Designed miniproteins, single chains, continued (2). Designs and how they scored, part 106

Each design is a single chain, and the fold is of that chain. pLDDT is the mean over its residues in the fold that is shown.

## One batch from the design tools (miniprotein)

Design m7910
Fold by ESMFold2-Fast:
Structure m7910 (fold): chain A 91 residues (1-91)
Amino acid sequence: MLATAPSVEEVREAVEEAVERVRSTELSRQERVQLITALALQGIGLLTSGNLEGAREVARGLREIAEVLRDVDPESAEFAERLARLLEENI
């Protein structure tokens, strides 16, 4: 898609919204996996465009999602944690 990289503030807001959606809603496992995947793809896009601070915010959000899901959906938690590590290792 032809979207420009957002500001770090916009990334932080999007990450916070994603975390709250995971925390407060009764999202299905498929919806959680889709949200985690979309957030990770955004993080990779930020990383490849040189927005390291934005990528760091996404990694932080994925870590927070993993912690929220650890006791509820450990498979999705592990997926989010693995994606956070991938971003962190390439920042």
Scores: mean pLDDT 79

Design m7911
Fold by ESMFold2-Fast:
Structure m7911 (fold): chain A 97 residues (1-97)
Amino acid sequence: SAAELLEEAARLAEEGAEKAKEVGEEQTYRLLVGAAGAARSALAWLQRGDMTDMAISAADNGATFARGAAELSKDEEVKELAKEAARLLEKALELLR
């Protein structure tokens, strides 16, 4: 479901943010914190009902942040976590549209 994809994307983005912080990638950390927050916001909007447009907007913002983190990171683990978070957010967007 879209909700399961959003929840998993948030977890991966949070894990990626923690790893980015450990390797000193401050900008990548901020992008992944943004991606996690956006994914959690999308989930909250979806769970409230009748807020699908807000959930779509939040998930789209999250995907943009996660893609940016994947492109910016030089750490392979952080890059893969960010790519997977972006993939799950994009898949959630497909289900919400």
Scores: mean pLDDT 89

Design m7912
Fold by ESMFold2-Fast:
Formats: sequence, C-alpha cells, structure tokens
Structure m7912 (fold): chain A 55 residues (1-55)
Amino acid sequence: SKIDEKVKELRELVGKYVEALKNNAPPEEIKKIRKKIQEVNEEYMKLLEEQEKES
C-alpha cells in the first residue's frame, strides 16, 4: 500500500539522518534530510486521514 511505502521511506530517511549526525555531516546535508523527513511525514499523515475516511 502507499502507506507502507511511506513508512519504509520515513524509516530509511531517519536512518540516514542518524548516520549523518554520527558522521558530523555538513549542516546543509542534515538540513536537506530533515526537510525531506518533514515532507514525507506530511504525505504519510494525509494518507492515514484518507484511509480512515475510506474504511
């Protein structure tokens, strides 16, 4: 499902974020990952709301 795909994407992005912090990645790189997490999380929340209305 689209929800499962978004959960997987969020988990992968969070993993990248943690790894970037551990490796002292440049602030610009960390900011990009954080922004992407927020975008995907917003999409995930919308999908959850839509599924709640369909069931």
Scores: mean pLDDT 81

Design m7913
Fold by ESMFold2-Fast:
Structure m7913 (fold): chain A 56 residues (1-56)
Amino acid sequence: SELDLLIRLAQRDLGLSAAEVRRLPSMSDAELEALAARHGVPVGGLRALRATLESL
């Protein structure tokens, strides 16, 4: 599925766990900022991924 593909790409490119990716649509902006800092990735990338997941 498209969701499974996005999860695998996020795991590879951002170092997120599958559980973290699945939780993105339910996370606040503050939670996204904390997650981005933990993984050393731009928060804008996580916001874009969240928006994509919400559109599925």
Scores: mean pLDDT 85

Design m7914
Fold by ESMFold2-Fast:
Structure m7914 (fold): chain A 72 residues (1-72)
Amino acid sequence: SSLEEEIEKLRKKKEELEEKIRELRKEKEEAEAKGDEEKVKKLELEIEFLEGMRALLQGMIGFLEKVLKKKK
């Protein structure tokens, strides 16, 4: 597969991850409104972990885009 295909796959994975983060943020807002402090803490940790994964995916995409520019 081409580097373009790999970049596209990583972008799709990043989009899916961003969707999950949005869902968790909405669930956190609902938990905060209900005063469920333990659920809020759990969701904060899950969001932080997924944001870290998103940052790694962003780094990989950026690296591959630079490699692609050098090969063309």
Scores: mean pLDDT 86

Design m7915
Fold by ESMFold2-Fast:
Structure m7915 (fold): chain A 80 residues (1-80)
Amino acid sequence: SDSALKALLEKYIAALQKAIARMSGLPLEKITEAAKKLTAEKGIQEALDMMQSYFRKLGDVPLSPEQEEKAKEFEEALKG
């Protein structure tokens, strides 16, 4: 059902945000505020792409040029 898919997505996003906080050393609240802002501005799918790209960057995973730009947009949102 749509509600089950939404619940799974919310759990995934929460886990991803916690992982980003742990790997970056930034407060979880700062990660969640940046994600909320980007979701409001660009929608959940684009915000999730940005979070995933930033997570990959923190894990020293090679990024495509598109993923580098998305990671940068999330990093800029974290600055204020």
Scores: mean pLDDT 86

Design m7916
Fold by ESMFold2-Fast:
Structure m7916 (fold): chain A 70 residues (1-70)
Amino acid sequence: HMSELLEELKRKIEFTKEVEEGVIALVDAVYNTTLKNHPDLTDEEIAQLEAERDRMVKETRENIEKWLKE
C-alpha cells in the first residue's frame, strides 16, 4: 500500500504543477486582455494592475503549496 501512496503523491504533484502553470497563464492572459481593452489607462493604473497580477500569481503559488502539504 505504501507504493500506491507514492504513485498517488507523484500524480498529485504532476497535476498540481500543470494546474499552477494553467492558472498563472490565465492570470497573465486576463491582465494582457485588460490592457488591450483599456488603452487609456495611465502609467499609475497600469502599475496597480501589474501589482495586482503579481499578487494573484503569488497567492496562487502559496495556495497550491498549502494544498500540497495537506
Scores: mean pLDDT 79

Design m7918
Fold by ESMFold2-Fast:
Structure m7918 (fold): chain A 61 residues (1-61)
Amino acid sequence: MDDQLERMREEILEAARKAGVDEDFAERIATVMLNEVRQGRTSIEDAVRAGIESARSEAER
């Protein structure tokens, strides 16, 4: 298993928890970002950044 993908998921979930975002929404973001990285559509770094940004944007609604 790629441990970097697990760290990516953890960072997105932590950012979502800190922002007060729903856990189901946070898991959805993490799953989408993980799939994009696995398919070679984005880097782990870009996926983490996008996931954290999405979680924070949702918290402002």
Scores: mean pLDDT 76

Design m7919
Fold by ESMFold2-Fast:
Parts: sequence; C-alpha cells; structure tokens
Structure m7919 (fold): chain A 98 residues (1-98)
Amino acid sequence: SVEEILELIKKNIENAKRLIEENRERIEKLKEEGHPYAEELEKRLEELEKELEEVEKKAEEVLKKENPSLEEAKKVMKEAILVEAGITLLHMLILEEE
C-alpha cells in the first residue's frame, strides 16, 4: 500500500540523516588534521544532503495528495534507497582515509 511505502521512505530518510551526521563529524576531524581528501569528501556529502532534501520534499508531496499513486510512492522509495546507498559508500570511503 501507499501508506506502507511512505512509512518505509520515512525510515530510510531517518537512517540516512543519522549517517550524514556521522559522516559530517568524521569529515570535520579529517579537515582539522589537514587531510588532502577532506574537501572532496565534504563536497560529496553536500551533494548527498541536497539529494536527500529533494527526496524528503517528494515524499511530502506524495503524502499531501488526496489520491497518492502507488507508482509515485515506489519511485520516491527507489530514490531514497539510492541516496542511502550513496551515503553508505561515502561512509566506507571516509573510514578508508582514517
């Protein structure tokens, strides 16, 4: 159902936000240590934060519709999964630099 998919999107966004916060703290530490890759990692995090904001807006738009479509909800869910995957990959790259 649309409601079940929207609930899954919400969980995905909450998980993504937690991982963004962890990545931000780790990148700030790398910047303080003068790591040459820190600026590139920060730019990638900013891109992922923007992508997450767009997904959250799309989820809100679907939720506000009087008759939200299952197809629209599934599309937003796929975008949420891809953003979370990107944030996870960035986290792994940051751990390699530590």
Scores: mean pLDDT 85

Design m7921
Fold by ESMFold2-Fast:
Structure m7921 (fold): chain A 65 residues (1-65)
Amino acid sequence: NEAGRKAAEAARRAAEEGDATAAAVGSQEIYLSGSGSKELADKGVAAARAGDAERAAELATQAAE
């Protein structure tokens, strides 16, 4: 899914910039695009709330695979 792949790329870039909120949004967009599971999106949001932008981006990337 191209939309999911682009969302994962955007989330990874946001994490590199330290933007946990943008990384969490990327996880949600992957789920909504049909590329990932709700469970992975929820874990991404939880990681972002904990301030772990890198973990949120990792979960977004896994959802896009």
Scores: mean pLDDT 64

Design m7922
Fold by ESMFold2-Fast:
Structure m7922 (fold): chain A 78 residues (1-78)
Amino acid sequence: TRERVEELFERLREVSEKRREALAAGADEAAQLYTEAGRHLYEAINAESAGDLERAERHLELAERLEKEGDRLMEQHR
């Protein structure tokens, strides 16, 4: 639905901000994980818009796992 697509775009924006923060902090591995998470969110948006809910869910799950790993690496620097 449009609402789900808007939610995914919001998550993509949040992941992009996290990537910028990671780059500013010199956390290159976290930045790479956030970049990959963003790619999967974009694929999830594309799949959702095409009505491929199964593909959208797979990419969303991958994006969430990558984002959590990036968050873990960022916590290691605090």
Scores: mean pLDDT 86

Design m7923
Fold by ESMFold2-Fast:
Structure m7923 (fold): chain A 66 residues (1-66)
Amino acid sequence: EREERGREAGRLRRELLAAGYTVEEARAKVEERFGALSPERQALLREIADKLIEIGDEFEAELRAA
């Protein structure tokens, strides 16, 4: 499922960042693991990851306003 793959990629990236890897190293490892994806699928996963960040920011703003 594409949503699950997007979340897995995002989660792996966050785990790598938390473990002390740089943003570029985390991206390279995510692409290595999921890099068999077509360019369209890679673009979609990137868009999903960006949207998840935006949704997280919206939730944070809503919680802060509550």
Scores: mean pLDDT 66

Design m7924
Fold by ESMFold2-Fast:
Structure m7924 (fold): chain A 92 residues (1-92)
Amino acid sequence: NDEKVEEVLKLIEEMKNTTDVSKLQELNNRILELLEEIDDIEKRVEIYEKLIKLQIESSSKKVSEEASEKEFQQRVEDQRNALLKLQEKQNQ
């Protein structure tokens, strides 16, 4: 749904401007929940790619030292890879 995509993009912009770790975790979880509601697999993959780029660019060079940040990044990578495999099955 376009509304879900717009909501996720708005949350991503909030993540760029947030320094509160608790709020970042809340935004991360909300984004992942909304991604499960998006029917368009290609749009979901696009959003996962944006999240990965955001984590690399907006976070400290040492963000990977935080367990919660590592967990979020791992979940995003795992879900993106699962969706890419699902797209391959649909194309086959």
Scores: mean pLDDT 68

Design m7925
Fold by ESMFold2-Fast:
Structure m7925 (fold): chain A 77 residues (1-77)
Amino acid sequence: EKYIDEAIEKGINAPSEEVLRQAAAAYVYAKGLHKLPVEKRRELIDKVVEIFKKARESGDYNKAKEEIDKLVEEALK
């Protein structure tokens, strides 16, 4: 949980898209999604990047967490 919160903070405050993508990848791995096939992990990382971009514009970090948790639960089904 602590690493997940750090990854979200890093993603929202990322100075570049590359750092944002690295933060998204760290978040996905911290949630245990490293067990998913490479293609599914890439898709999930891309979706998390989009959520972080929206959170940076809106400032609604709680909504970002909620959307990411929903994506994670969906990916694990």
Scores: mean pLDDT 72

Design m7926
Fold by ESMFold2-Fast:
Structure m7926 (fold): chain A 101 residues (1-101)
Amino acid sequence: SLTEKYAERAEKAFDIAIAQMEADLESGRLDPTLTPEQIAAVKKGIEEIKKLMIERIRNNPELVEKDIWEAEKEFMELAARAYFHFKQTGKLPDAKKILAE
């Protein structure tokens, strides 16, 4: 289906963005004080957001009318929100609540 092909393209774009974000986390460029455990927690949160966004795309055929860059931009904004929430509270936010806001 067109929806499935769009979901595949979105997942590929998200994976490229994730690789860059993970490189930034591991290099200390974003925060050199993050421990390996904290980096692992942030990575887990980003993967949960990816999963929910791909599920949302598969369940909403109208989303295929949007350009892939719009989906990637939204994903990156949500990932950034999760990261800053973790920095402020020491805890990962609920990914479902992030997507609902």
Scores: mean pLDDT 84

Design m7927
Fold by ESMFold2-Fast:
Structure m7927 (fold): chain A 65 residues (1-65)
Amino acid sequence: DLAARAEELLAEMRPLVEKGKVVSAVVRSLADAELGGEEVERRLEEAIRRAEERHGLEPVLIELE
């Protein structure tokens, strides 16, 4: 289920919650997009992975928006 997968990803990013950037972006993108579970999940994984590899947190907000 997409919601369950998103919750799991948010839990893994709990250490970043203090900054409050990535979590808000992820939740907002999921709420806005009415895509299939696999589609949204794939976008999240790609955005998070690339963002963290390049700049850390900031690119996640850009990729999801």
Scores: mean pLDDT 54

Design m7928
Fold by ESMFold2-Fast:
Structure m7928 (fold): chain A 96 residues (1-96)
Amino acid sequence: MDPDHQRVVNEYFRLAAEYPEDYKKQAELLRQLAANSKDPDVSRAYLYLAKLEEIRLEAIEKNDPELQLLAGKLTDIFVTSRSISEFIEKVDELLK
């Protein structure tokens, strides 16, 4: 796995473990990781993961099946992507 991609994956699951089901806090901390990232692709990946957690939160709060499906699709893209660039490209295509 690409080292930058592995780092993003590790940070995402670390936040999920430290703040279980607190999607608002996870999104906030992912946005902070994006702001602190010098690599623009790493920064964009963290912003997309923050948006994923924000969509999860909205899906739960509104009981919205379309947002639940969108969160599922974004999760599948994240876990199946082999690089940060693949993740970004697939998220951009889905959110058009």
Scores: mean pLDDT 86

Design m7929
Fold by ESMFold2-Fast:
Structure m7929 (fold): chain A 60 residues (1-60)
Amino acid sequence: MEKLEKLERQRKLLENSIKIADEFIEKVKDVNPELAETYEKNRKFLEEQLKKIDEEIKSL
């Protein structure tokens, strides 16, 4: 199932992006709370994308 392989790859990329965002938020929240808030918003968007991919994988 080629579609499953592509979705699994996208999931891994999103998981990695979320991890990086989390690390960056923790690093900047003490020095720039506004920047941290922006990254937190982006992280939430990535989390929503990951959920959609997980739902699509489960529907296969």
Scores: mean pLDDT 82

Design m7930
Fold by ESMFold2-Fast:
Structure m7930 (fold): chain A 75 residues (1-75)
Amino acid sequence: RVLSVEELVEALFKMVDEDGDGKLGREWEVFLRDFDKDGDGTISKAELREWLTSQGFPELSDEEIEELLRLLEEK
């Protein structure tokens, strides 16, 4: 089954937000920092896609990854 971007965002919130309050806090920032190996404050589409696959998500299209990155830019 192909997940919608909204379902992916909700699943990411659920996995990262251990408190279950629906907020992305310092835990998300720590995760992003660990994911950003260059330390330049950006995440590549390839890195995000690879992480999602490692968490058991199906392979996402580049379009879905771009949409996720756009949403993350608001944070």
Scores: mean pLDDT 60

Design m7931
Fold by ESMFold2-Fast:
Structure m7931 (fold): chain A 75 residues (1-75)
Amino acid sequence: SAETLREVSSEYAKWVKENIPGKAPTIEDLKEFAKSQGVSEEDIEKLVEENKSASLTLQKMKLLFYVAEFLEKKR
């Protein structure tokens, strides 16, 4: 939902500020964020591998959407 995506976006912004202040996030940083939200490393690596030919911007977007979907289904 839009609410869950907003919550994930807020948590991501907070995570970046606390863990990598002043750094532009990489795909590896996004993987670590997803792990912090409880997503399995295997699911993260599969999603990244399936999207490796996409732009970094699209890969980041897909990973954040996946985290939102994961958290919504877990509730």
Scores: mean pLDDT 80

Design m7932
Fold by ESMFold2-Fast:
Structure m7932 (fold): chain A 74 residues (1-74)
Amino acid sequence: MDKEKAEFFRKKAEEAAAAGDKAAAYAALGYAYLYEGDYEKAEEYLTKALVEEGLDEETAREYAKKAVDFWKAA
């Protein structure tokens, strides 16, 4: 776990949410969960970010899952 980077992305999520940028807020929260090692929450919030960008939920979830799998393998 990288607590400092997780806190950085949580702060970025708060800033994006305050600005009304839901996609950026969800993406930042997803990255925070990746650094915390909460891969289920990371996949959930990255999926939400991609849906806000206009992907359908099934495609968004598939891409989010692959991103989390690549992160875990690194």
Scores: mean pLDDT 83

Design m7933
Fold by ESMFold2-Fast:
Structure m7933 (fold): chain A 56 residues (1-56)
Amino acid sequence: MKPKFFGGKLYSPRPLSEEERAFIEEVQALANRLLKEEGKDPGEVGLEIQRRLAER
């Protein structure tokens, strides 16, 4: 437990719904794909993730 700093869970103290969990996993998979498979700059990966988040 890290009460001094946020660790993600502090933004969602309740259990995540199945839809929320699936969305988080999808975003993480996209980030890993862009960074590792295409060798994109971390900044470009961040912009692509923001674009995907804006779709929802």
Scores: mean pLDDT 64

Design m7934
Fold by ESMFold2-Fast:
Structure m7934 (fold): chain A 66 residues (1-66)
Amino acid sequence: SAHLREGIELLAQGRYEEAVAAAREALAEDPTLLRAYTVLGMALSRLGRLDEAAAVGREGRALFPE
């Protein structure tokens, strides 16, 4: 996904608000993209939105319990 790749690059650049938006767009296209949950959770954590980051992390892990 172009949005997932963009989100990863934005996260690496410290552009956390934009990384959240890109990761959410990636999940809107494919809700099974585990990496998009990781990007979203990390960006939310960096923004201090810790409850949202924890919820996203648990959701992503639940999709891939193996």
Scores: mean pLDDT 82

Design m7935
Fold by ESMFold2-Fast:
Structure m7935 (fold): chain A 66 residues (1-66)
Amino acid sequence: NPHLEEGIRLHREGDYDGAAEHFERALKEDPNNGVAAGGLAAALLRGGRPEEAKEPLRKAAELAEK
């Protein structure tokens, strides 16, 4: 998933808003992508957007249990 790869790269570079956008696109393509859900939550939290992180955090926890 190219959006997942780009989200990881942007997060590593400290572009948390850009990372969140790409992780959101990855989740739209695959709603069961736990790495994208976890990445979105982490990017939103580090970007100072904790209220928006609530649903991605729940989704990541759900997917971690399979």
Scores: mean pLDDT 83

Design m7936
Fold by ESMFold2-Fast:
Structure m7936 (fold): chain A 77 residues (1-77)
Amino acid sequence: MRRVRVVQLDGSEVELTLDEGIERALELAKRALRVAPPEMIPRAIGLVLRAIGLQLDDASGEEVRELATEAVKLIKA
């Protein structure tokens, strides 16, 4: 029932539940991994692993927001 604001690919923010935010962050991290140049693949792998960790443990909305923001930046790079 906690809510978090997550940055979208178009730069807008959406308000989601924490669980929805974690799913969105994982989706963005996977997308970043798919489009990352070879030199950024280790960073993209790190984002995916971190997103999986957020699904397994108690995540903060801040961690979800930061992960989504990093993934969007990597996708747009």
Scores: mean pLDDT 78

Design m7937
Fold by ESMFold2-Fast:
Structure m7937 (fold): chain A 55 residues (1-55)
Amino acid sequence: KLSFEEALEIALSLGLDEEHARQIAELATKESEESPGPFTEEDVRKLYEAMKDSF
């Protein structure tokens, strides 16, 4: 399970500003709670790739 703080750190490491990083971290945390398996940095990156066109 990925914490919000861990997801936020990963999002910031991808070059996102704090506001967009928080949005990705919130989505990643929620997805991690609902996921039947482990949620990793790669899964956070996948969420960013899906959402970046909306920024």
Scores: mean pLDDT 75

Design m7938
Fold by ESMFold2-Fast:
Structure m7938 (fold): chain A 87 residues (1-87)
Amino acid sequence: SALLEEAIKLAEKMIELAETEEEKKRFERIKEMLEQLKTLDKDSEEYKDVLDYIIKEFEYLIETSKNEEVKELAKKALELLLEISKL
Protein backbone atom coordinates (compact mmCIF):
# COMPACT_ATOMS: atom_id res chain seq x y z
CA SER A 1 0.00 0.00 0.00
CA ALA A 2 1.31 3.46 -0.98
CA LEU A 3 -0.33 4.93 2.14
CA LEU A 4 1.46 2.40 4.41
CA GLU A 5 4.81 3.10 2.69
CA GLU A 6 4.32 6.86 3.29
CA ALA A 7 3.41 6.23 6.97
CA ILE A 8 6.59 4.12 7.36
CA LYS A 9 8.70 6.97 5.88
CA LEU A 10 7.13 9.41 8.38
CA ALA A 11 7.97 7.01 11.25
CA GLU A 12 11.60 6.83 9.97
CA LYS A 13 11.82 10.65 10.10
CA MET A 14 10.48 10.57 13.68
CA ILE A 15 13.19 8.04 14.66
CA GLU A 16 15.86 10.48 13.36
CA LEU A 17 14.31 13.26 15.50
CA ALA A 18 14.19 11.18 18.72
CA GLU A 19 16.01 12.98 21.56
CA THR A 20 16.08 10.03 24.01
CA GLU A 21 16.69 6.27 23.75
CA GLU A 22 13.14 5.73 25.10
CA GLU A 23 11.61 7.87 22.30
CA LYS A 24 13.80 6.16 19.67
CA LYS A 25 12.68 2.68 20.81
CA ARG A 26 9.03 3.82 20.84
CA PHE A 27 9.24 5.18 17.27
CA GLU A 28 11.15 2.05 16.13
CA ARG A 29 8.34 -0.08 17.64
CA ILE A 30 5.74 1.96 15.70
CA LYS A 31 7.75 1.44 12.46
CA GLU A 32 7.94 -2.33 13.14
CA MET A 33 4.15 -2.47 13.61
CA LEU A 34 3.58 -0.49 10.37
CA GLU A 35 5.85 -2.97 8.53
CA GLN A 36 3.89 -5.84 10.17
CA LEU A 37 0.66 -4.41 8.66
CA LYS A 38 2.20 -4.87 5.17
CA THR A 39 2.46 -8.65 5.83
CA LEU A 40 -1.01 -9.16 7.38
CA ASP A 41 -4.31 -9.99 5.66
CA LYS A 42 -6.38 -6.77 5.58
CA ASP A 43 -9.54 -8.74 6.54
CA SER A 44 -7.89 -10.35 9.61
CA GLU A 45 -8.59 -9.41 13.24
CA GLU A 46 -4.79 -9.15 13.74
CA TYR A 47 -4.58 -6.44 11.03
CA LYS A 48 -7.41 -4.45 12.68
CA ASP A 49 -5.87 -4.80 16.18
CA VAL A 50 -2.37 -3.70 15.04
CA LEU A 51 -3.82 -0.78 13.01
CA ASP A 52 -5.96 0.38 15.99
CA TYR A 53 -2.93 0.18 18.31
CA ILE A 54 -0.76 2.27 15.93
CA ILE A 55 -3.57 4.87 15.56
CA LYS A 56 -3.75 5.22 19.38
CA GLU A 57 0.06 5.55 19.59
CA PHE A 58 0.06 8.42 17.06
CA GLU A 59 -2.88 10.09 18.87
CA TYR A 60 -0.87 9.86 22.11
CA LEU A 61 2.25 11.36 20.44
CA ILE A 62 0.23 14.27 18.97
CA GLU A 63 -1.16 15.02 22.47
CA THR A 64 2.07 14.55 24.48
CA SER A 65 5.04 15.39 22.23
CA LYS A 66 6.97 18.58 23.02
CA ASN A 67 8.69 18.47 19.60
CA GLU A 68 6.56 20.32 17.02
CA GLU A 69 8.21 18.51 14.06
CA VAL A 70 7.47 15.08 15.64
CA LYS A 71 3.89 16.26 16.33
CA GLU A 72 3.40 17.32 12.66
CA LEU A 73 4.85 14.03 11.34
CA ALA A 74 2.57 12.10 13.74
CA LYS A 75 -0.47 14.10 12.51
CA LYS A 76 0.35 13.27 8.87
CA ALA A 77 0.84 9.58 9.74
CA LEU A 78 -2.48 9.52 11.64
CA GLU A 79 -4.33 10.98 8.59
CA LEU A 80 -2.84 8.21 6.39
CA LEU A 81 -3.77 5.46 8.88
CA LEU A 82 -7.34 6.78 9.23
CA GLU A 83 -7.62 6.67 5.40
CA ILE A 84 -6.29 3.06 5.44
CA SER A 85 -8.91 2.16 8.11
CA LYS A 86 -11.72 3.25 5.69
CA LEU A 87 -10.52 0.79 3.00
Scores: mean pLDDT 88

Design m7939
Fold by ESMFold2-Fast:
Structure m7939 (fold): chain A 103 residues (1-103)
Amino acid sequence: SLEELRQRADELLAELEKKVKGMTPEEAIDAAVGALTRLVQEIARYLREKAGPEAARKFAQRGLSLIDDLEREARKNKMTPEEIIEKVREAVEQLLADAEALL
């Protein structure tokens, strides 16, 4: 359900916030990209089952593009781990909103 995906996203954010406290900015970017990619895959799988393969594909394409943009922005602006977490929080909210719009 969307409620379960929201809970999963909250758990992912909490884990990532804890994990990045000892990381370099580069390590934090890699961790953020990995976590967001897993979330996109989980949401796309849900959408494939509930809204069909076209909705899942459209979501995955947009989600991966959002992750690429976040990675480029974080590197270009030399973001701290704390700033990267804030961008991940924004990305999670956007991914969940995009998923809801496809249902």
Scores: mean pLDDT 89

Design m7940
Fold by ESMFold2-Fast:
Structure m7940 (fold): chain A 50 residues (1-50)
Amino acid sequence: MELDVSALTPEQFLALIKAAETPEEKDRILRLAESRFGPEEVERLRQELA
């Protein structure tokens, strides 16, 4: 994930998390979202997945 990650929106991160097949992949994507949007946005994404 090169410069494309820097152009991703929270909605696109959510789509990537939903497409992830393993908990490890989901956690990695959530960490990337947290570094970019902060922990509050990650909490929102986690709630959307539940």
Scores: mean pLDDT 71

Design m7941
Fold by ESMFold2-Fast:
Structure m7941 (fold): chain A 79 residues (1-79)
Amino acid sequence: PSPEALEAEQLEALGLMYVAIAKIMKKNGAPLEEVIELYEKALELLREALKIAPPELKPRIEERIKEVEEEIEELKKEM
């Protein structure tokens, strides 16, 4: 793969790690503000991945961004 594709996948992976941490923290009863902050960090990483991603990776990353944005909105409704 190209260096750009590899870097995009690494940023995507890091973003997904933050999503996983956010889910664990929510399950363990962490404050919603802290859970939202972790999802917002994931969103920032996924958006950075999207900027450098080759066309074939963009749809997957865009779907992940949409999922994180929807989760943030649902959590804000719980506050």
Scores: mean pLDDT 88

Design m7942
Fold by ESMFold2-Fast:
Structure m7942 (fold): chain A 62 residues (1-62)
Amino acid sequence: SPEEEIARLLEEARRRLSPEEYAALTAYVQDQLATLSPEEAAALLRLALEIAEHERRKRELG
Protein backbone atom coordinates (compact mmCIF):
# COMPACT_ATOMS: atom_id res chain seq x y z
CA SER A 1 0.00 0.00 0.00
CA PRO A 2 1.11 3.63 -0.36
CA GLU A 3 1.11 3.95 3.44
CA GLU A 4 3.50 0.99 3.75
CA GLU A 5 5.72 2.52 1.05
CA ILE A 6 5.80 5.84 2.92
CA ALA A 7 6.81 3.99 6.13
CA ARG A 8 9.58 2.14 4.26
CA LEU A 9 10.88 5.33 2.64
CA LEU A 10 10.89 7.13 6.01
CA GLU A 11 12.98 4.29 7.48
CA GLU A 12 15.46 4.74 4.61
CA ALA A 13 15.50 8.49 5.28
CA ARG A 14 16.15 7.81 8.98
CA ARG A 15 19.29 5.87 7.99
CA ARG A 16 20.56 8.37 5.40
CA LEU A 17 19.59 11.84 6.66
CA SER A 18 20.77 13.87 9.65
CA PRO A 19 18.30 14.14 12.58
CA GLU A 20 17.48 17.71 11.49
CA GLU A 21 16.88 16.72 7.84
CA TYR A 22 14.77 13.73 8.95
CA ALA A 23 12.63 15.91 11.27
CA ALA A 24 12.06 18.42 8.44
CA LEU A 25 11.16 15.64 5.99
CA THR A 26 8.67 13.96 8.38
CA ALA A 27 6.99 17.33 9.10
CA TYR A 28 6.77 18.01 5.35
CA VAL A 29 5.30 14.56 4.61
CA GLN A 30 2.69 14.98 7.39
CA ASP A 31 1.74 18.40 5.96
CA GLN A 32 1.48 16.99 2.42
CA LEU A 33 -0.68 14.05 3.56
CA ALA A 34 -3.24 16.61 4.80
CA THR A 35 -3.73 17.82 1.19
CA LEU A 36 -2.31 15.09 -1.13
CA SER A 37 -3.17 11.42 -1.65
CA PRO A 38 -0.86 8.82 -0.05
CA GLU A 39 0.24 7.78 -3.58
CA GLU A 40 1.35 11.35 -4.40
CA ALA A 41 3.08 11.73 -1.03
CA ALA A 42 4.97 8.45 -1.58
CA ALA A 43 6.12 9.57 -5.05
CA LEU A 44 7.32 12.93 -3.67
CA LEU A 45 9.19 11.24 -0.79
CA ARG A 46 10.85 8.78 -3.19
CA LEU A 47 12.06 11.64 -5.39
CA ALA A 48 13.42 13.54 -2.36
CA LEU A 49 15.38 10.47 -1.24
CA GLU A 50 16.79 9.90 -4.74
CA ILE A 51 18.05 13.50 -4.80
CA ALA A 52 19.61 13.15 -1.31
CA GLU A 53 21.27 9.84 -2.33
CA HIS A 54 22.75 11.42 -5.49
CA GLU A 55 24.13 14.40 -3.55
CA ARG A 56 25.70 12.14 -0.91
CA ARG A 57 27.33 9.90 -3.51
CA LYS A 58 28.76 12.96 -5.27
CA ARG A 59 30.16 14.23 -1.94
CA GLU A 60 31.65 10.82 -1.03
CA LEU A 61 33.45 10.53 -4.39
CA GLY A 62 34.91 14.05 -4.20
Scores: mean pLDDT 74

Design m7943
Fold by ESMFold2-Fast:
Structure m7943 (fold): chain A 66 residues (1-66)
Amino acid sequence: EPPEASVLQRGAIAASNAAQDSLDQGKSVDEAFQRARDAALRAGLDPDTATTVAQKSVQSVLTNQQ
């Protein structure tokens, strides 16, 4: 029994962390998206899923900052 999150959940966490770190460092939304997508890809997500997860992660971080 794997007690760890699924690949999708781990990818979403990695993307959210990358987006938050990028925006906290004063980087643009586009740079935050690219870093979030790269993090999701490194976590094992396919390109289409990684793009969707990265987009949602950036939007979530921006919503939490307002």
Scores: mean pLDDT 78

Design m7944
Fold by ESMFold2-Fast:
Structure m7944 (fold): chain A 63 residues (1-63)
Amino acid sequence: MKAKDVEEFVAVQEENGELFFEYGGKRYTIEDKIELPAYAAIKGDEYVLIDKNLNILSEPKPL
């Protein structure tokens, strides 16, 4: 996935030691150990995790 192809950036949140984001009315739990602030970069039916400097932190994952 290229940054210019991203449809939306969704902030990653932390609650009770668990990382997650919400998109399209669904909650997605993140098992990857990443540092905040971070974002889920959405393209079609996939997302990648990125940091505040747009560095890719994960492989593409299904929504």
Scores: mean pLDDT 75

Design m7945
Fold by ESMFold2-Fast:
Structure m7945 (fold): chain A 82 residues (1-82)
Amino acid sequence: MENIEKGKEALEKGDYDKAIEYFKEAVKQDPNNAEAYILLGLAYMLKGKQDEALEAFQKAVKIDPSLLDKIREKQYELLKKL
């Protein structure tokens, strides 16, 4: 999961554009990776791309519906900081 690791590193550095690129590569390599879609959605939210973030989160929930509450918690925490 090299693209996930690189994407997380980019998020820590505040490089949201790089994070989006790495997470897009991760979901392209493994379209069933729900975590990668969650991370992509969070990166889009941090970039202010609300529609793209929603699409990414919807894909994660379609792969693993049990992640819905986790996604909502992460979205709520992130929106509180914005």
Scores: mean pLDDT 80

Design m7946
Fold by ESMFold2-Fast:
Structure m7946 (fold): chain A 71 residues (1-71)
Amino acid sequence: KSMTATVNEENIDGVLVRFVIEHGATNDDKVKITSPEGKSYEGTVAEAAELILKLLKELGKKEITLTIELL
């Protein structure tokens, strides 16, 4: 159960809300966030926004296509 979305600082909350609705997830559910380069982070849905922001900073990008997987 995963979603692929183009994410930036402005749309990050909207992308996560859509993920929660489409997958029936809660803030305590675990997710894996993966970049196109294969770099990934795991955390809870509540932590996902900060993990995505960290990934954008580390890759030096304003926008990235990410895969978000419900664990």
Scores: mean pLDDT 81

